# Designed miniproteins, single chains, continued (2): the designs that were tried, part 73

Each design is a single chain, and the fold is of that chain. pLDDT is the mean over its residues in the fold that is shown.

## One batch from the design tools (miniprotein)

Design m6535
Fold by ESMFold2-Fast:
Structure m6535 (fold): chain A 78 residues (1-78)
Amino acid sequence: PKIVSFEVHFTPGALDGAGNEGVRVTLTVTFDDNTVSEGSHLLHTEEQWEEFLKQLEELRTKYGIELKGVRVEPAPAP
């Protein structure tokens, strides 16, 4: 199946076992057969975050994929 669009959801403020703040990233991919695939990752470092954004931009550029939405979830209130 061909990728038609994808949506990226960011949830900042997640902590790892060492107390390092990270960002949870959920990627939802929609295919031309109307199937949906979802992946979730916890990014702990700025390097991982930067790499993810570069990969996302390459995917858009290389495959001409329409980015359907970008949503940033606010950090949960204390």
Scores: mean pLDDT 67

Design m6536
Fold by ESMFold2-Fast:
Structure m6536 (fold): chain A 105 residues (1-105)
Amino acid sequence: MPALVVSPTEATVVEGEAAVATLTNNSDKDLNVEITVVSGEAAVAVGDEAGPGLREGESATFTLKAGETRELRVVAPAPGTTVLELTDLDTGDSKTLTVTTLAPP
């Protein structure tokens, strides 16, 4: 199994709502993880720490300790599709998270 697990890999939310994914480090070693915005833009937060607002091509890094599970929250500023790539910097393994943000009803 890959060390970095992201679940779910696809989420749909309404504008102003956070998409939530669970990040798990299945290894016995701490992982350095990079979140890169491949398409769109989003504010990201891991656990209790609010992260930066990220635009396309921008990235943020964080550490998942051995066996740790953290919540990733993603908030897009506008309706549209945001694609995030989560990379294990030690192995180069990547996972994609796609967030679709819908306009309010």
Scores: mean pLDDT 80

Design m6537
Fold by ESMFold2-Fast:
Structure m6537 (fold): chain A 82 residues (1-82)
Amino acid sequence: SLGVSEEEERRWEPVIEEILKRYEPEAKATPSEDKEKHRELVVEMLVEFFRRVGDLALAEEAIAVYKLEEEDRRRLLEAARA
């Protein structure tokens, strides 16, 4: 969905699994109606992912796709720079 190749998706699969496993308990505890909290969890997972991947171009695509606000955009870009 972010314009990455199947090969890159397969490469990052273990990182994605680690992140999902870490956030799974909080996501399950959050009511479906709490859209703001679910959005916050998605942003936190994206920040962790880009901190490990370090791809600024992909981070800019994620910001556009998820329509992230200024604060979340800054967090994602700072994570990708590390």
Scores: mean pLDDT 75

Design m6538
Fold by ESMFold2-Fast:
Structure m6538 (fold): chain A 86 residues (1-86)
Amino acid sequence: DPLDAKAHLALGREYFEQGRYLEAARHALRSLGLDPEDVEAQRLLAESISMLAPEDRRSLLPALQELAAKHPDNPRIQALLALVQS
């Protein structure tokens, strides 16, 4: 449901504004799971990951590996996986 993807994106943005980057990243991941081509969700996830400590970034790895495996031809999702692994 596109409304569920947008709801997760809106919640993720709100968490990002509060400086709660791990929660923002988790909601952006859930939004991308529902709509993998959403460029705003991809941007929110990338920005959230860049604000996280390495330990918190690693906590996202299983969910992002699953998303990347489901979308092997999506270069932005593959780049997000590379970002969290660095």
Scores: mean pLDDT 86

Design m6539
Fold by ESMFold2-Fast:
Structure m6539 (fold): chain A 64 residues (1-64)
Amino acid sequence: SLVDELLTLSEEELVERIPTLPDEVQIATIRALKGVISPETMRAIAERLPEDVRARVAEFLPRL
């Protein structure tokens, strides 16, 4: 699947690539990355997501 291909990318590539994908793919990928990538990288991705997508994945995002 596309999500499986994304999981082979570096953290830097994920920050660049994920915001360019359709909303449902963004959500599925963030769910798959919970506990796999650093909290700093997850935050960087979250800051680049649409507000509605960010709200839908809030449970997978690092706490402030």
Scores: mean pLDDT 79

Design m6540
Fold by ESMFold2-Fast:
Structure m6540 (fold): chain A 83 residues (1-83)
Amino acid sequence: MDIVKKIKEAIEKEDYDTLIDILVNEVFPTLPLPVVRSILRNLPYFMKSLKKTRDILERLKERTTNPEYKAIIDEVLKELFGL
């Protein structure tokens, strides 16, 4: 729940580096994979921009070394953008 507030605050401040750091360091390593998928699916709702959401997802994929997280990001990209 508090993670969602941190994400919204970073978006409102246009601090996308902090947003990516929160997702990589606090979300991915501390939450189950289905919860990570749910958070990523809801990014368009917080960002209110499909282009910004896609950019954030691409940058998350570049920063993750875990192939399971990369697979979830690809799944979300396919679901949201048909990639």
Scores: mean pLDDT 76

Design m6541
Fold by ESMFold2-Fast:
Structure m6541 (fold): chain A 86 residues (1-86)
Amino acid sequence: ALPKLSVEQKRELGERVVAALREAHPDRPDLIAAVEKVFEESIRNNESLFELLKRLADLASTLPADVQSTLLNIVGAEVARLIAEL
């Protein structure tokens, strides 16, 4: 089962994912804005980590395969790092 994250931990996760995406796709400000919006909406609605990851997967499904792979790899890596710090 996925751990329950605090609002601060979800914000930290969002900041790490956005930073990594800016490095990977500096030419895609639309992608950065979409990911930031997903985190903001998930935090505002007090959603679980599972619900946040589902929103990110739904966003990824609308992207080209290379961008989808990059987003999912970044999300997976940053989630794993955050959980290891709990």
Scores: mean pLDDT 85

Design m6542
Fold by ESMFold2-Fast:
Structure m6542 (fold): chain A 67 residues (1-67)
Amino acid sequence: DKTALLQKAVEAIEEALKKDPSLSRDEAIEIAKSMGLSDSGAELATRFAVARVEQEKIMEEVRKKEE
């Protein structure tokens, strides 16, 4: 399902950004595309992943508790 693939791509980009905070938008889009997303889907996944990474920097302990 496209929704499940989008969620997995968001998670993969989040992990890549945590390992390399300087990861470019284009590189993040390529990660999502390599997972099977369209250009528009990869763009959306990248936007969500960037937002989640910024939120996680503040809420890292909360995320650990939820998982």
Scores: mean pLDDT 75

Design m6543
Fold by ESMFold2-Fast:
Structure m6543 (fold): chain A 73 residues (1-73)
Amino acid sequence: SKFVNSVVNAILKNVPLSVLQAFADELQKGGRSTNVNLRSLAIYVRNLTGVSLKEAEEIALAIASEIVKRANS
């Protein structure tokens, strides 16, 4: 959605590339670290935007997908 894309772009603008690459590496490995990172990202999104935790989790998954794409580009 436009809202998800807007929030994703705003967050990515404020997060250093090195941090995004570290997140991408952990997301690709999977397991416990992936779940912790996704949860932390969702909490961060919630705190920045004021959206519900469920909506923040959906945004976090969209960000995770974008990070993986950037890491593989």
Scores: mean pLDDT 68

Design m6544
Fold by ESMFold2-Fast:
Structure m6544 (fold): chain A 76 residues (1-76)
Amino acid sequence: MKAAELARKAVREFPVNPEKAREYIRKTAELILEDPAVRPEAVAAMGKEAAKHPEYTPELFRLFLEELNKIREEKG
């Protein structure tokens, strides 16, 4: 639930404050890596919210993957 809520906040903040949206994306990615079981719920929540803002979906998807990969690389 918390990762899903952060994902929704990222989508909502993106057009208003992209910097804050990136912060929410990073936190969502961190939670997913701590507990991979929450990934489907977070992705579904992001997708549902992004459906209201299709203009920003490609950039949000790119940022999410970038933050997820950065954390994975940092773990080594």
Scores: mean pLDDT 75

Design m6545
Fold by ESMFold2-Fast:
Structure m6545 (fold): chain A 110 residues (1-110)
Amino acid sequence: SVNEILTTIETLLNTLEERYSSSSNISLKNQISLTKKALSDVKTSVSEETTVPETVESLLKKAQTNLQKALESSDENEVLSHLVSAREALIDADIELGVLSLKRAVLKVT
């Protein structure tokens, strides 16, 4: 379920935020915050759709996998890399949902 994937991503991001809450790595904290914002945008877009494409579900699974890898890493540079990859996948998912919403709006007038 897409909602189960989104809930898992949120849990992983909250765990990362808690783990690095006292870290001096401002870049890492910023990437976590930006990734949480990207997730919020995707959650909003998903809530507006009756059916989520398989391509979007695949992108969300890619985000989940990268966040799991981030939690398994002890190297902050690897954590940053996985966070960036997860955020890119979330942004791509939101773009695909935006295109779907636009196509639906256009079809309403044709």
Scores: mean pLDDT 86

Design m6546
Fold by ESMFold2-Fast:
Structure m6546 (fold): chain A 87 residues (1-87)
Amino acid sequence: SEEIARLTHKLFLGEMTPEEVERLVQLLKEELAKNPDNILSLIALMMAYVKLGKEEEADKVYEELKQRYPEHKDEIDSVYELARKMA
């Protein structure tokens, strides 16, 4: 989705309202319901939860990403650390 891509870009720049981040979470959950194996949507959802201060939800997605994609563990760890520093 172009809307998901645009909102995820704004999230990375740190220039989103909480309402825009909640909108991104809703869109990402709908996308993941259709495509559960979409790694980019899972990464974006993890970052969005960090931005919202929803630590338990962020940690759950983070652990799921590492279990499903162990070959990308170092990249996933780096993105999670970056997201936490920017929140």
Scores: mean pLDDT 83

Design m6547
Fold by ESMFold2-Fast:
Structure m6547 (fold): chain A 68 residues (1-68)
Amino acid sequence: SAEELKAMVEAAVATLAPSLSAAARAVLEQGAREAFDMIDAGAPAEEVERVVRRAIAEALRVDHRERA
């Protein structure tokens, strides 16, 4: 359901954001906004999950780059 997908996105942000740099957190939060917009537009769960996974991967790359 849309509610379950939104809860998944919120849980991912809540879990990851505290350990990320400010720039990485911004990337993750932008990805979450895109995911919420897609859910509200009725996008398939598969596409929402793909966007979330991509946002997490990008946020982790940004975080790693800032620490390296």
Scores: mean pLDDT 85

Design m6548
Fold by ESMFold2-Fast:
Structure m6548 (fold): chain A 67 residues (1-67)
Amino acid sequence: PAEELIDQALEKALEKGLITPAQAEKIRQVIRENRNDERIQRLVQGFLEAVRKGDEEAVRKYIAEIL
């Protein structure tokens, strides 16, 4: 279930130009490699929320924290 939400958020962010395709792939890799890391999960949730709100500054912040 979470994978679908992540894919949708990444697609929306790419469509709006909030992230690059390279950043989207890096985010997917970090999530896959750190699936059991609670801190990464919280950062991912913040990223999803920022993308949904279109908050570009928050998106950049969460990208930096995840990467």
Scores: mean pLDDT 78

Design m6549
Fold by ESMFold2-Fast:
Structure m6549 (fold): chain A 72 residues (1-72)
Amino acid sequence: MDSLKEFMEVMARLAEEAGATEAAEVLREAVKNSTSSGQMGLLYGFGLKVLEAEVGRDEADRIAREAVDEVE
């Protein structure tokens, strides 16, 4: 559970650094307000769609891969 929160926080930071401020806020809100891993996963999916809308699919995929690599 902690690793999923860490992953989403890293992804939010990378999204904000890429200029995807709305996606970053959605991902941080998901971490803050999720009461279960399932709810966090659903909100992550929504955050990913916002990220794709702001930066495009290729850049969203790059950000997600970098977040995975940073967390391990």
Scores: mean pLDDT 78

Design m6550
Fold by ESMFold2-Fast:
Structure m6550 (fold): chain A 74 residues (1-74)
Amino acid sequence: SEAEKLKEEFERFAVGKILELSRISPEAAEEAIRLVEEATKKLNEAKTVEEIRKIIDETKERLDRLLEEARKQA
């Protein structure tokens, strides 16, 4: 299903971002893991593809901001 594909793509994206963050700041990587865990919980509760896309997009934006902030502190 589209929902399953979106969740799988998000998982791959999240793993990549966590690995990237771990090379810059272990603390930022830990925060990213927490954000991904929270997002995963929300995704499991979501009932529509629109809700799933919104959660994924918001979480991706948060992860990108965390990466940008970590780079500024390094």
Scores: mean pLDDT 85

Design m6551
Fold by ESMFold2-Fast:
Structure m6551 (fold): chain A 78 residues (1-78)
Amino acid sequence: MHSKAVEEAMRLFQEGAAAAQAGDLKKAIELFLKGVEILNKEDPELAVKTAKVVAQGLEKAGYTEVAEALRKKAEEIE
């Protein structure tokens, strides 16, 4: 159902979440932004919506800096 780009982005988001849970927020930001960029190349609207949803989840989990980086990336794509 999903494209290879969506599959790769989902993998990067899982790696990013694991990095955040391990306390490596810089690596988490890099991985999440890579995933959003992959989605942006195929579907910018999906990239923006996904980044905002993921950012909300991260902020609720206490990863405010990671969430803020994702929101900034979403604003840059529009």
Scores: mean pLDDT 84

Design m6552
Fold by ESMFold2-Fast:
Structure m6552 (fold): chain A 74 residues (1-74)
Amino acid sequence: AMAAANQATRAALQARLDELEKRIEEVHKEMLRYLVDINLGLNPEENMKKLIELQKEYERLTAERDAVRAELAA
């Protein structure tokens, strides 16, 4: 129960969802770049470490996105 209209809360959640989806796309593109570099044999150890860090960030962002989607669906 908010003093503001329910639409204001939903608009804020939608803006957050759009931001998260954009960030997820950017992280996914960066992950693909590192995967290509690894497949080309470029600094595979260092690039694999970066890919693992990006995978953790991707999982965090997708979990946050799913939480926002659940809130919007309620």
Scores: mean pLDDT 82

Design m6553
Fold by ESMFold2-Fast:
Structure m6553 (fold): chain A 73 residues (1-73)
Amino acid sequence: MKEKNRGLAKFAADAAAESGLRTGPEVGLKRLDEVAKILAEDPDSADIMKEVAEETKKRFLEEAARRQALAAS
């Protein structure tokens, strides 16, 4: 159960991340948090969702920093 939920959580998080990178990191992070809230209602999935969300947020923050640097130039 946990492994299946982890796979679904990662798939949803990756989809939200990909969408956010195209639309904007802030929008992607918001979508990721919405997915995390839904899956966090299952206690077995909560810890796994936190791990997946943190990995995805790192990618968003790096991309946001790169785009901000380009805008500032």
Scores: mean pLDDT 65

Design m6554
Fold by ESMFold2-Fast:
Structure m6554 (fold): chain A 80 residues (1-80)
Amino acid sequence: EEEEKAREIVEKVKSLAPDLYEEAKTHLRNYFGIEDDEKIDLLLGRLLLTLSENEPDYTYFSPEKKKLIEIAKELVELLK
């Protein structure tokens, strides 16, 4: 399922770049006003999957989220 893939990619980035992972979560919390860690992890995982595989879910994240997208791209580069 898509949620399992999101959880797997989040586990990888948390292991490879814990500082960038925490920074991405902080930006997601501030932008959406959500404090639920599980929901934030799923949102981050979906964003990372979209950027790594060009999934259509990218349209859910507007250009206004430039800082968040930049951090997410850096995390995706580490997964290569």
Scores: mean pLDDT 70

Design m6555
Fold by ESMFold2-Fast:
Structure m6555 (fold): chain A 61 residues (1-61)
Amino acid sequence: MSDVDDARTNVDNARKTRDTLRDMYSTSTGEMRDLLGRGMDDADTTYDDYQDTLDDDIDDS
């Protein structure tokens, strides 16, 4: 296994989490919608962090 493969898996999982949260947010109301909105912001940050890590790992190859 390579560090690049692990980073790609993390990016893919973060993307899927983000997409799931967006779908849930669109159908949610009240307190759940507020929680999902915060989760989406966190997921976007996590996705960006993993994407930066993947870019760094590619530069090392």
Scores: mean pLDDT 77

Design m6556
Fold by ESMFold2-Fast:
Structure m6556 (fold): chain A 68 residues (1-68)
Amino acid sequence: LKEYEAVAKETMTLGEAVLRIAKEKGIPVGSIVAVEVNGKTYTGNELAEKVKEEIEKGAKIKLTYLPE
């Protein structure tokens, strides 16, 4: 698995932040298997709910994804 770390540039939903990071880095959204936010990892159904929630500017985000 590959990992990419970023920081939220502004307050937005986690889903919006993940989509922006994935697009900028050329990571296929379907290859993302986990997202860590401020030290807590979300996968599957927990991730599907968490992406609807707002995160603050400066939140640490780590994407775990399948190799291209």
Scores: mean pLDDT 82

Design m6557
Fold by ESMFold2-Fast:
Structure m6557 (fold): chain A 100 residues (1-100)
Amino acid sequence: SLSIDELLARLTPEEQKAVEKVRELIEKYLNTTDPEEQQKLMEEIKKIFRDELKLSDEDVEYVLNLINWAKRQVEKGKDKEKLLEEITRYVLELVLFRRS
């Protein structure tokens, strides 16, 4: 299987920036306990998936559900960095699948 760096190298420069930006927002979402900040971050994440990465509505909904699941896992003491890496890999695979 391809590494995250190898998957990123297959994206356009604009797609790479969008993935890096959304990864940072997801990390902030996993770290925050403020409900207002959570809502704001989730809307920004959704906008990048839809408008910049051009994911389908179904794929956007699936990834948002995955992020919410990961938030609950972090609250249970699971490894945040591993969950963030898994979500990032999945997003990269969705972007590349769209181009196939």
Scores: mean pLDDT 86

Design m6558
Fold by ESMFold2-Fast:
Structure m6558 (fold): chain A 89 residues (1-89)
Amino acid sequence: GGPPLPTHPNVVLETTPELSELIRQLIADVQAGKAKLEIEMEYDPEKNTVTITVTLTFDGKTYTKTGTANSPKELAEVILEMLRELLKE
């Protein structure tokens, strides 16, 4: 039903005020050449789950967080939590 699905899964991500603040802080550090942020997402159609890996490199230190979500809402919450944890080391 509905329109045809694209080649990639169409996942809607909700942005919260806290995530926006974390992103603004990270952007400032990235623009200063102090940080690099990488986000990888992998969808498992058999389990209907998304595995998210977030890697933050800051002042030569690398931090990696992995989470799993089974809905778009949970995906947003997991990403926010991982970014919060990575920002706090």
Scores: mean pLDDT 68

Design m6559
Fold by ESMFold2-Fast:
Structure m6559 (fold): chain A 82 residues (1-82)
Amino acid sequence: DEKTYNKALALAKLGKLYELLGDEEKANEYAEKAGELLSKLSEEEQEKIIEDAVQFGNEASKLSKEEQEKLIEEYKKKAEQE
């Protein structure tokens, strides 16, 4: 399900962003939420989300903290989409 895929990806990206900000509690919360949705997806889709989230985290680590916080707001909205 594309909706489940997109939501899981957004939650995984949120986990990476909070990890970069040093908010371990929030990072773990979003990683757990992403993991719950990932369990509903195929192995191939899970692998793609993990690869995308890792690449996103590497790119986001080069951004300022202000830009990282802006991305958190953006991906929260994407994760909440119906």
Scores: mean pLDDT 83

Design m6560
Fold by ESMFold2-Fast:
Structure m6560 (fold): chain A 100 residues (1-100)
Amino acid sequence: SVSEIWRNLVLAYQNNDKEKAREEIKKLLEIVRERIEKNEFSESDVTLLAGLFQIAIDLNDKETAEEVLELLREALEAATDPELKALIQTRIAWAEKQLS
């Protein structure tokens, strides 16, 4: 379940276990990708992706952070709602600034 994956991610993050955190982030990214494909992506998914990006940055995992940013870009291309697009664009700009 998403809640179990998130709990495992939080534990890995607290233990500074970069490899385990990466595994759990990738599982959540796959779930979000399926939601994008089904046109179910929402504001809660943007919040989740922002959290995953921050965890990757905190663990100095730039590769995983870039993977999260790429999924935000995919979500932006698929989005049709103007408010959701604006939220995604804001998070992309924030994430790009963190990686520069």
Scores: mean pLDDT 90

Design m6561
Fold by ESMFold2-Fast:
Formats: sequence, structure tokens, C-alpha cells
Structure m6561 (fold): chain A 73 residues (1-73)
Amino acid sequence: MTYTVVVEDPSSSKAASTIAAGELIAVADGADKVKVVLKNPTEQDIKDMEADGFKLVSKTETEAVFEKDLKIK
């Protein structure tokens, strides 16, 4: 099961806190993965997500999608 978090404003100082809260909820719900959708991301937003251990799985002009595995492999 994948838990999805949508970030409408990745430039907000609260975006990182929203993503972190989403990971905690995903773990509590027993999800296998957390998926994060960034709306209108900058190049820096993408780099910040990769630095936090998220993998970029798809990118368009208006959206970037990241995933992070929550289960022990």
C-alpha cells in the first residue's frame, strides 16, 4: 500500500514538515511506500527531496513525483 502526500506549494517553509508528517502517518497506517507529489517544483525543491532520501520516479513541466520505501528490504 502506498500513502500519497500532495504538496501544492513546495516553496512554503512548511512543505518539509508536511512531508515528514505524511511519512509518520504512512508508517502508522502500515504503508509500504510514501509517494510525494510536488506541484510546480523548482530545481532546488527536487534536489532537497533527493537529499532527504526520496527517489524521483516521474517529472513533467508542472509536477514531480517522488517515492520512499518504508519497509525493511
Scores: mean pLDDT 75

Design m6562
Fold by ESMFold2-Fast:
Structure m6562 (fold): chain A 53 residues (1-53)
Amino acid sequence: SGKSAINIARGLYLLGQQGYKIYSKKDKELADFYKKNADFARQQREELEKQLS
């Protein structure tokens, strides 16, 4: 059931994007950490979608 994994990756991407927005002006290291995690989750989702199609 790769659909659950894809949904989790989408959720992690959205959380990472939101964390980046919240912390971008308060804590640059934490903001960058969230951005990198969002990018990673997006890449994992795309890879999973390719494997399941």
Scores: mean pLDDT 81

Design m6563
Fold by ESMFold2-Fast:
Structure m6563 (fold): chain A 56 residues (1-56)
Amino acid sequence: SEEEKKKLYAQYLYEGTPLYEVAEALGKTIKETAEDIIKYYKENEEEIKQVYKEMK
């Protein structure tokens, strides 16, 4: 789901979850996952920070 994807992105960015674990969870390559996360962060920096706060 989109919500699950955002949580995984937040865990990578703020908790140091290894990129390969996020890639495995999403069924994507490491390269695709890295590109997607960086793009998402640049476009939605404030939103992803808020998602992380709401997870805790």
Scores: mean pLDDT 79

Design m6564
Fold by ESMFold2-Fast:
Structure m6564 (fold): chain A 77 residues (1-77)
Amino acid sequence: AAEAEREQQIIDLLAERFGVSRETAKEILERAEAGDDSPEARRVREWRDVVNYIADQLIAIGDEIEEELKRRKELEK
């Protein structure tokens, strides 16, 4: 499902960004989702919204790029 895919994408992005394992990234995300009142958890929740938007945009952009490349290849002939 799209939601599950987004969750995995967020975990991957957190792991890459912080240079931590996916398991550590998953725990950070779970802590934020659990409503931890720490400033860190609050920032992660706000960051998650931004990452969700980025992921959604990347999917949309990817589709557009694929279609554009296909059109250019078709126009070549």
Scores: mean pLDDT 69

Design m6565
Fold by ESMFold2-Fast:
Structure m6565 (fold): chain A 58 residues (1-58)
Amino acid sequence: AEEAALAAAGERGQAAYDAHKPLMDEINKLIDKLEAEGYDTVTALGKAAAELQRRLAA
């Protein structure tokens, strides 16, 4: 049934989301921390992106 195929696709999407959730949570925590330090959301996003690039390059 089409519903079974859609459910399977949803499960694969959920599994991918769950697998990447720790990285997304880390990104969100970095943004929240920077905002708590007084940075604007746009600046916080830029700094978080640079930090992640640095971590991935190391």
Scores: mean pLDDT 71

Design m6566
Fold by ESMFold2-Fast:
Structure m6566 (fold): chain A 94 residues (1-94)
Amino acid sequence: SKREELLKQQQAQEQEILDAVKKMLEEKVEREEMEKKLVELLKQRLEEEYEALKPYATPEQQADMEKKMPEIKAELEKNKGEALEEVEAHLKSL
């Protein structure tokens, strides 16, 4: 089903984020630089998800998503440290 395809794509994107952070930790990248790179990756994945879902959304839903996208991106930048800590915690749990 289309839903199963989207879930599989989400899992692949989540794994890419985990792999990226793991690599940065292995390379001993400075924390502030890791936070910046993670936010950029999360913003890119958010845009990819929006484009994938857009054909299945009503015009009203599309307008709402377009309005919320800048707000979500700003929130990611504000919470970049917490986002990195969550990914690090997830890696430790694996």
Scores: mean pLDDT 80

Design m6567
Fold by ESMFold2-Fast:
Structure m6567 (fold): chain A 66 residues (1-66)
Amino acid sequence: SAAEEEEKRKKKRDELLAKLKQKIAANDVDGYEKVVEELWALLQKNDEELKRARDYQAASLAKARG
């Protein structure tokens, strides 16, 4: 069961990361924000990954709104 949970988590993470890359490539800031919210919930225990994604989102939003 633990191995199954880990595999499911990795698949979900990879799917969300792929969506993030698509939103970045399309310069879709609003879509990026929605995917980051889902990634935040999934990756709460990986603080470094969350901080990096959040900092990038904040910079992208500031640039788009400026």
Scores: mean pLDDT 72

Design m6568
Fold by ESMFold2-Fast:
Structure m6568 (fold): chain A 70 residues (1-70)
Amino acid sequence: SKKDEVLEQFEDITRHMVRLARTLSPEQAERVLDAVTTEVTNLLKPYLSDKEIQQLVDQMRERVRQALEE
């Protein structure tokens, strides 16, 4: 389904963000994360509820935060 494709794409984006965060300064990583969060939120709006989008965004931000603290 389109929802399944979007969720798979979101997981791929999250994995890329985690890898990227480990190669950037904390300030650069935060700037990229903010931009990606905005883009992903807009991309997901046609397919997911606001609550589902918020949960996915929070999960992505938490995984990136953990990578930055390692």
Scores: mean pLDDT 82

Design m6569
Fold by ESMFold2-Fast:
Structure m6569 (fold): chain A 94 residues (1-94)
Amino acid sequence: KVKVLLTYKGEVEDIVVHGYTEETGTAADIAKKMLEELEKNPLVRDIDLPGSARIEKILSVEFTPLSDDTVKVVTTYLLKDGSEAKIESVLKKV
């Protein structure tokens, strides 16, 4: 079982994901599941990013392992005004 808490902190679109896996799921599996939930969540359409328009869709996601319990996730969004926004988030063992 996986428990994930997504926390928004700061104006730089700094998203910290506090999560713990049962160490059977990969960071990629967790991120895919989170992206699926974000795409299905009505709030994805109504999220106003600092200095940005509302989110239209997710364009890409990149993973960079930082340590054995921490991975950096960079998500690129297409905004409704046609611009792109990039959010850096850290997924870590809680």
Scores: mean pLDDT 51

Design m6570
Fold by ESMFold2-Fast:
Parts: sequence; structure tokens; C-alpha cells
Structure m6570 (fold): chain A 69 residues (1-69)
Amino acid sequence: LAAHAAHLRAAAEELATVEDPAERVAITRQAAGTLPAPWAAFLLREVAEDPARAAQVLRGLAEMLEQQA
């Protein structure tokens, strides 16, 4: 859980800096690969509908994982 939270937080920080759409998709996909299937599917759909919210969603998931650990 701690490793997942750290990875999601790092991905969120990268997304805050990266503007390239292809690179943003790669970062989001890699983060999704560390999540259970339902959460991964949710993240990918959220990014497809509103890419700007990807970083916020990842930070939220990281905080939830840390609090449940």
C-alpha cells in the first residue's frame, strides 16, 4: 500500500509539470497499472473525459491508500 501511494503521488507531481498529451497518457497508464482493475478503469475514464483532473485524482487515491495502510 505504501509503495502504491508513493507511486501515485509521484505520477501526480509529474502530471502537474507535463503538458505533452502523449506523455500524460503514458504516466496515467503506468499509474493505472499499479491499481486494482476497477480503480484503474475509473482513472482511465476520468482522464479521457477531463485530462486536467488526472493529477488531483491520483493524489486523492494516494491519500486514501496511505490512510487505509
Scores: mean pLDDT 74

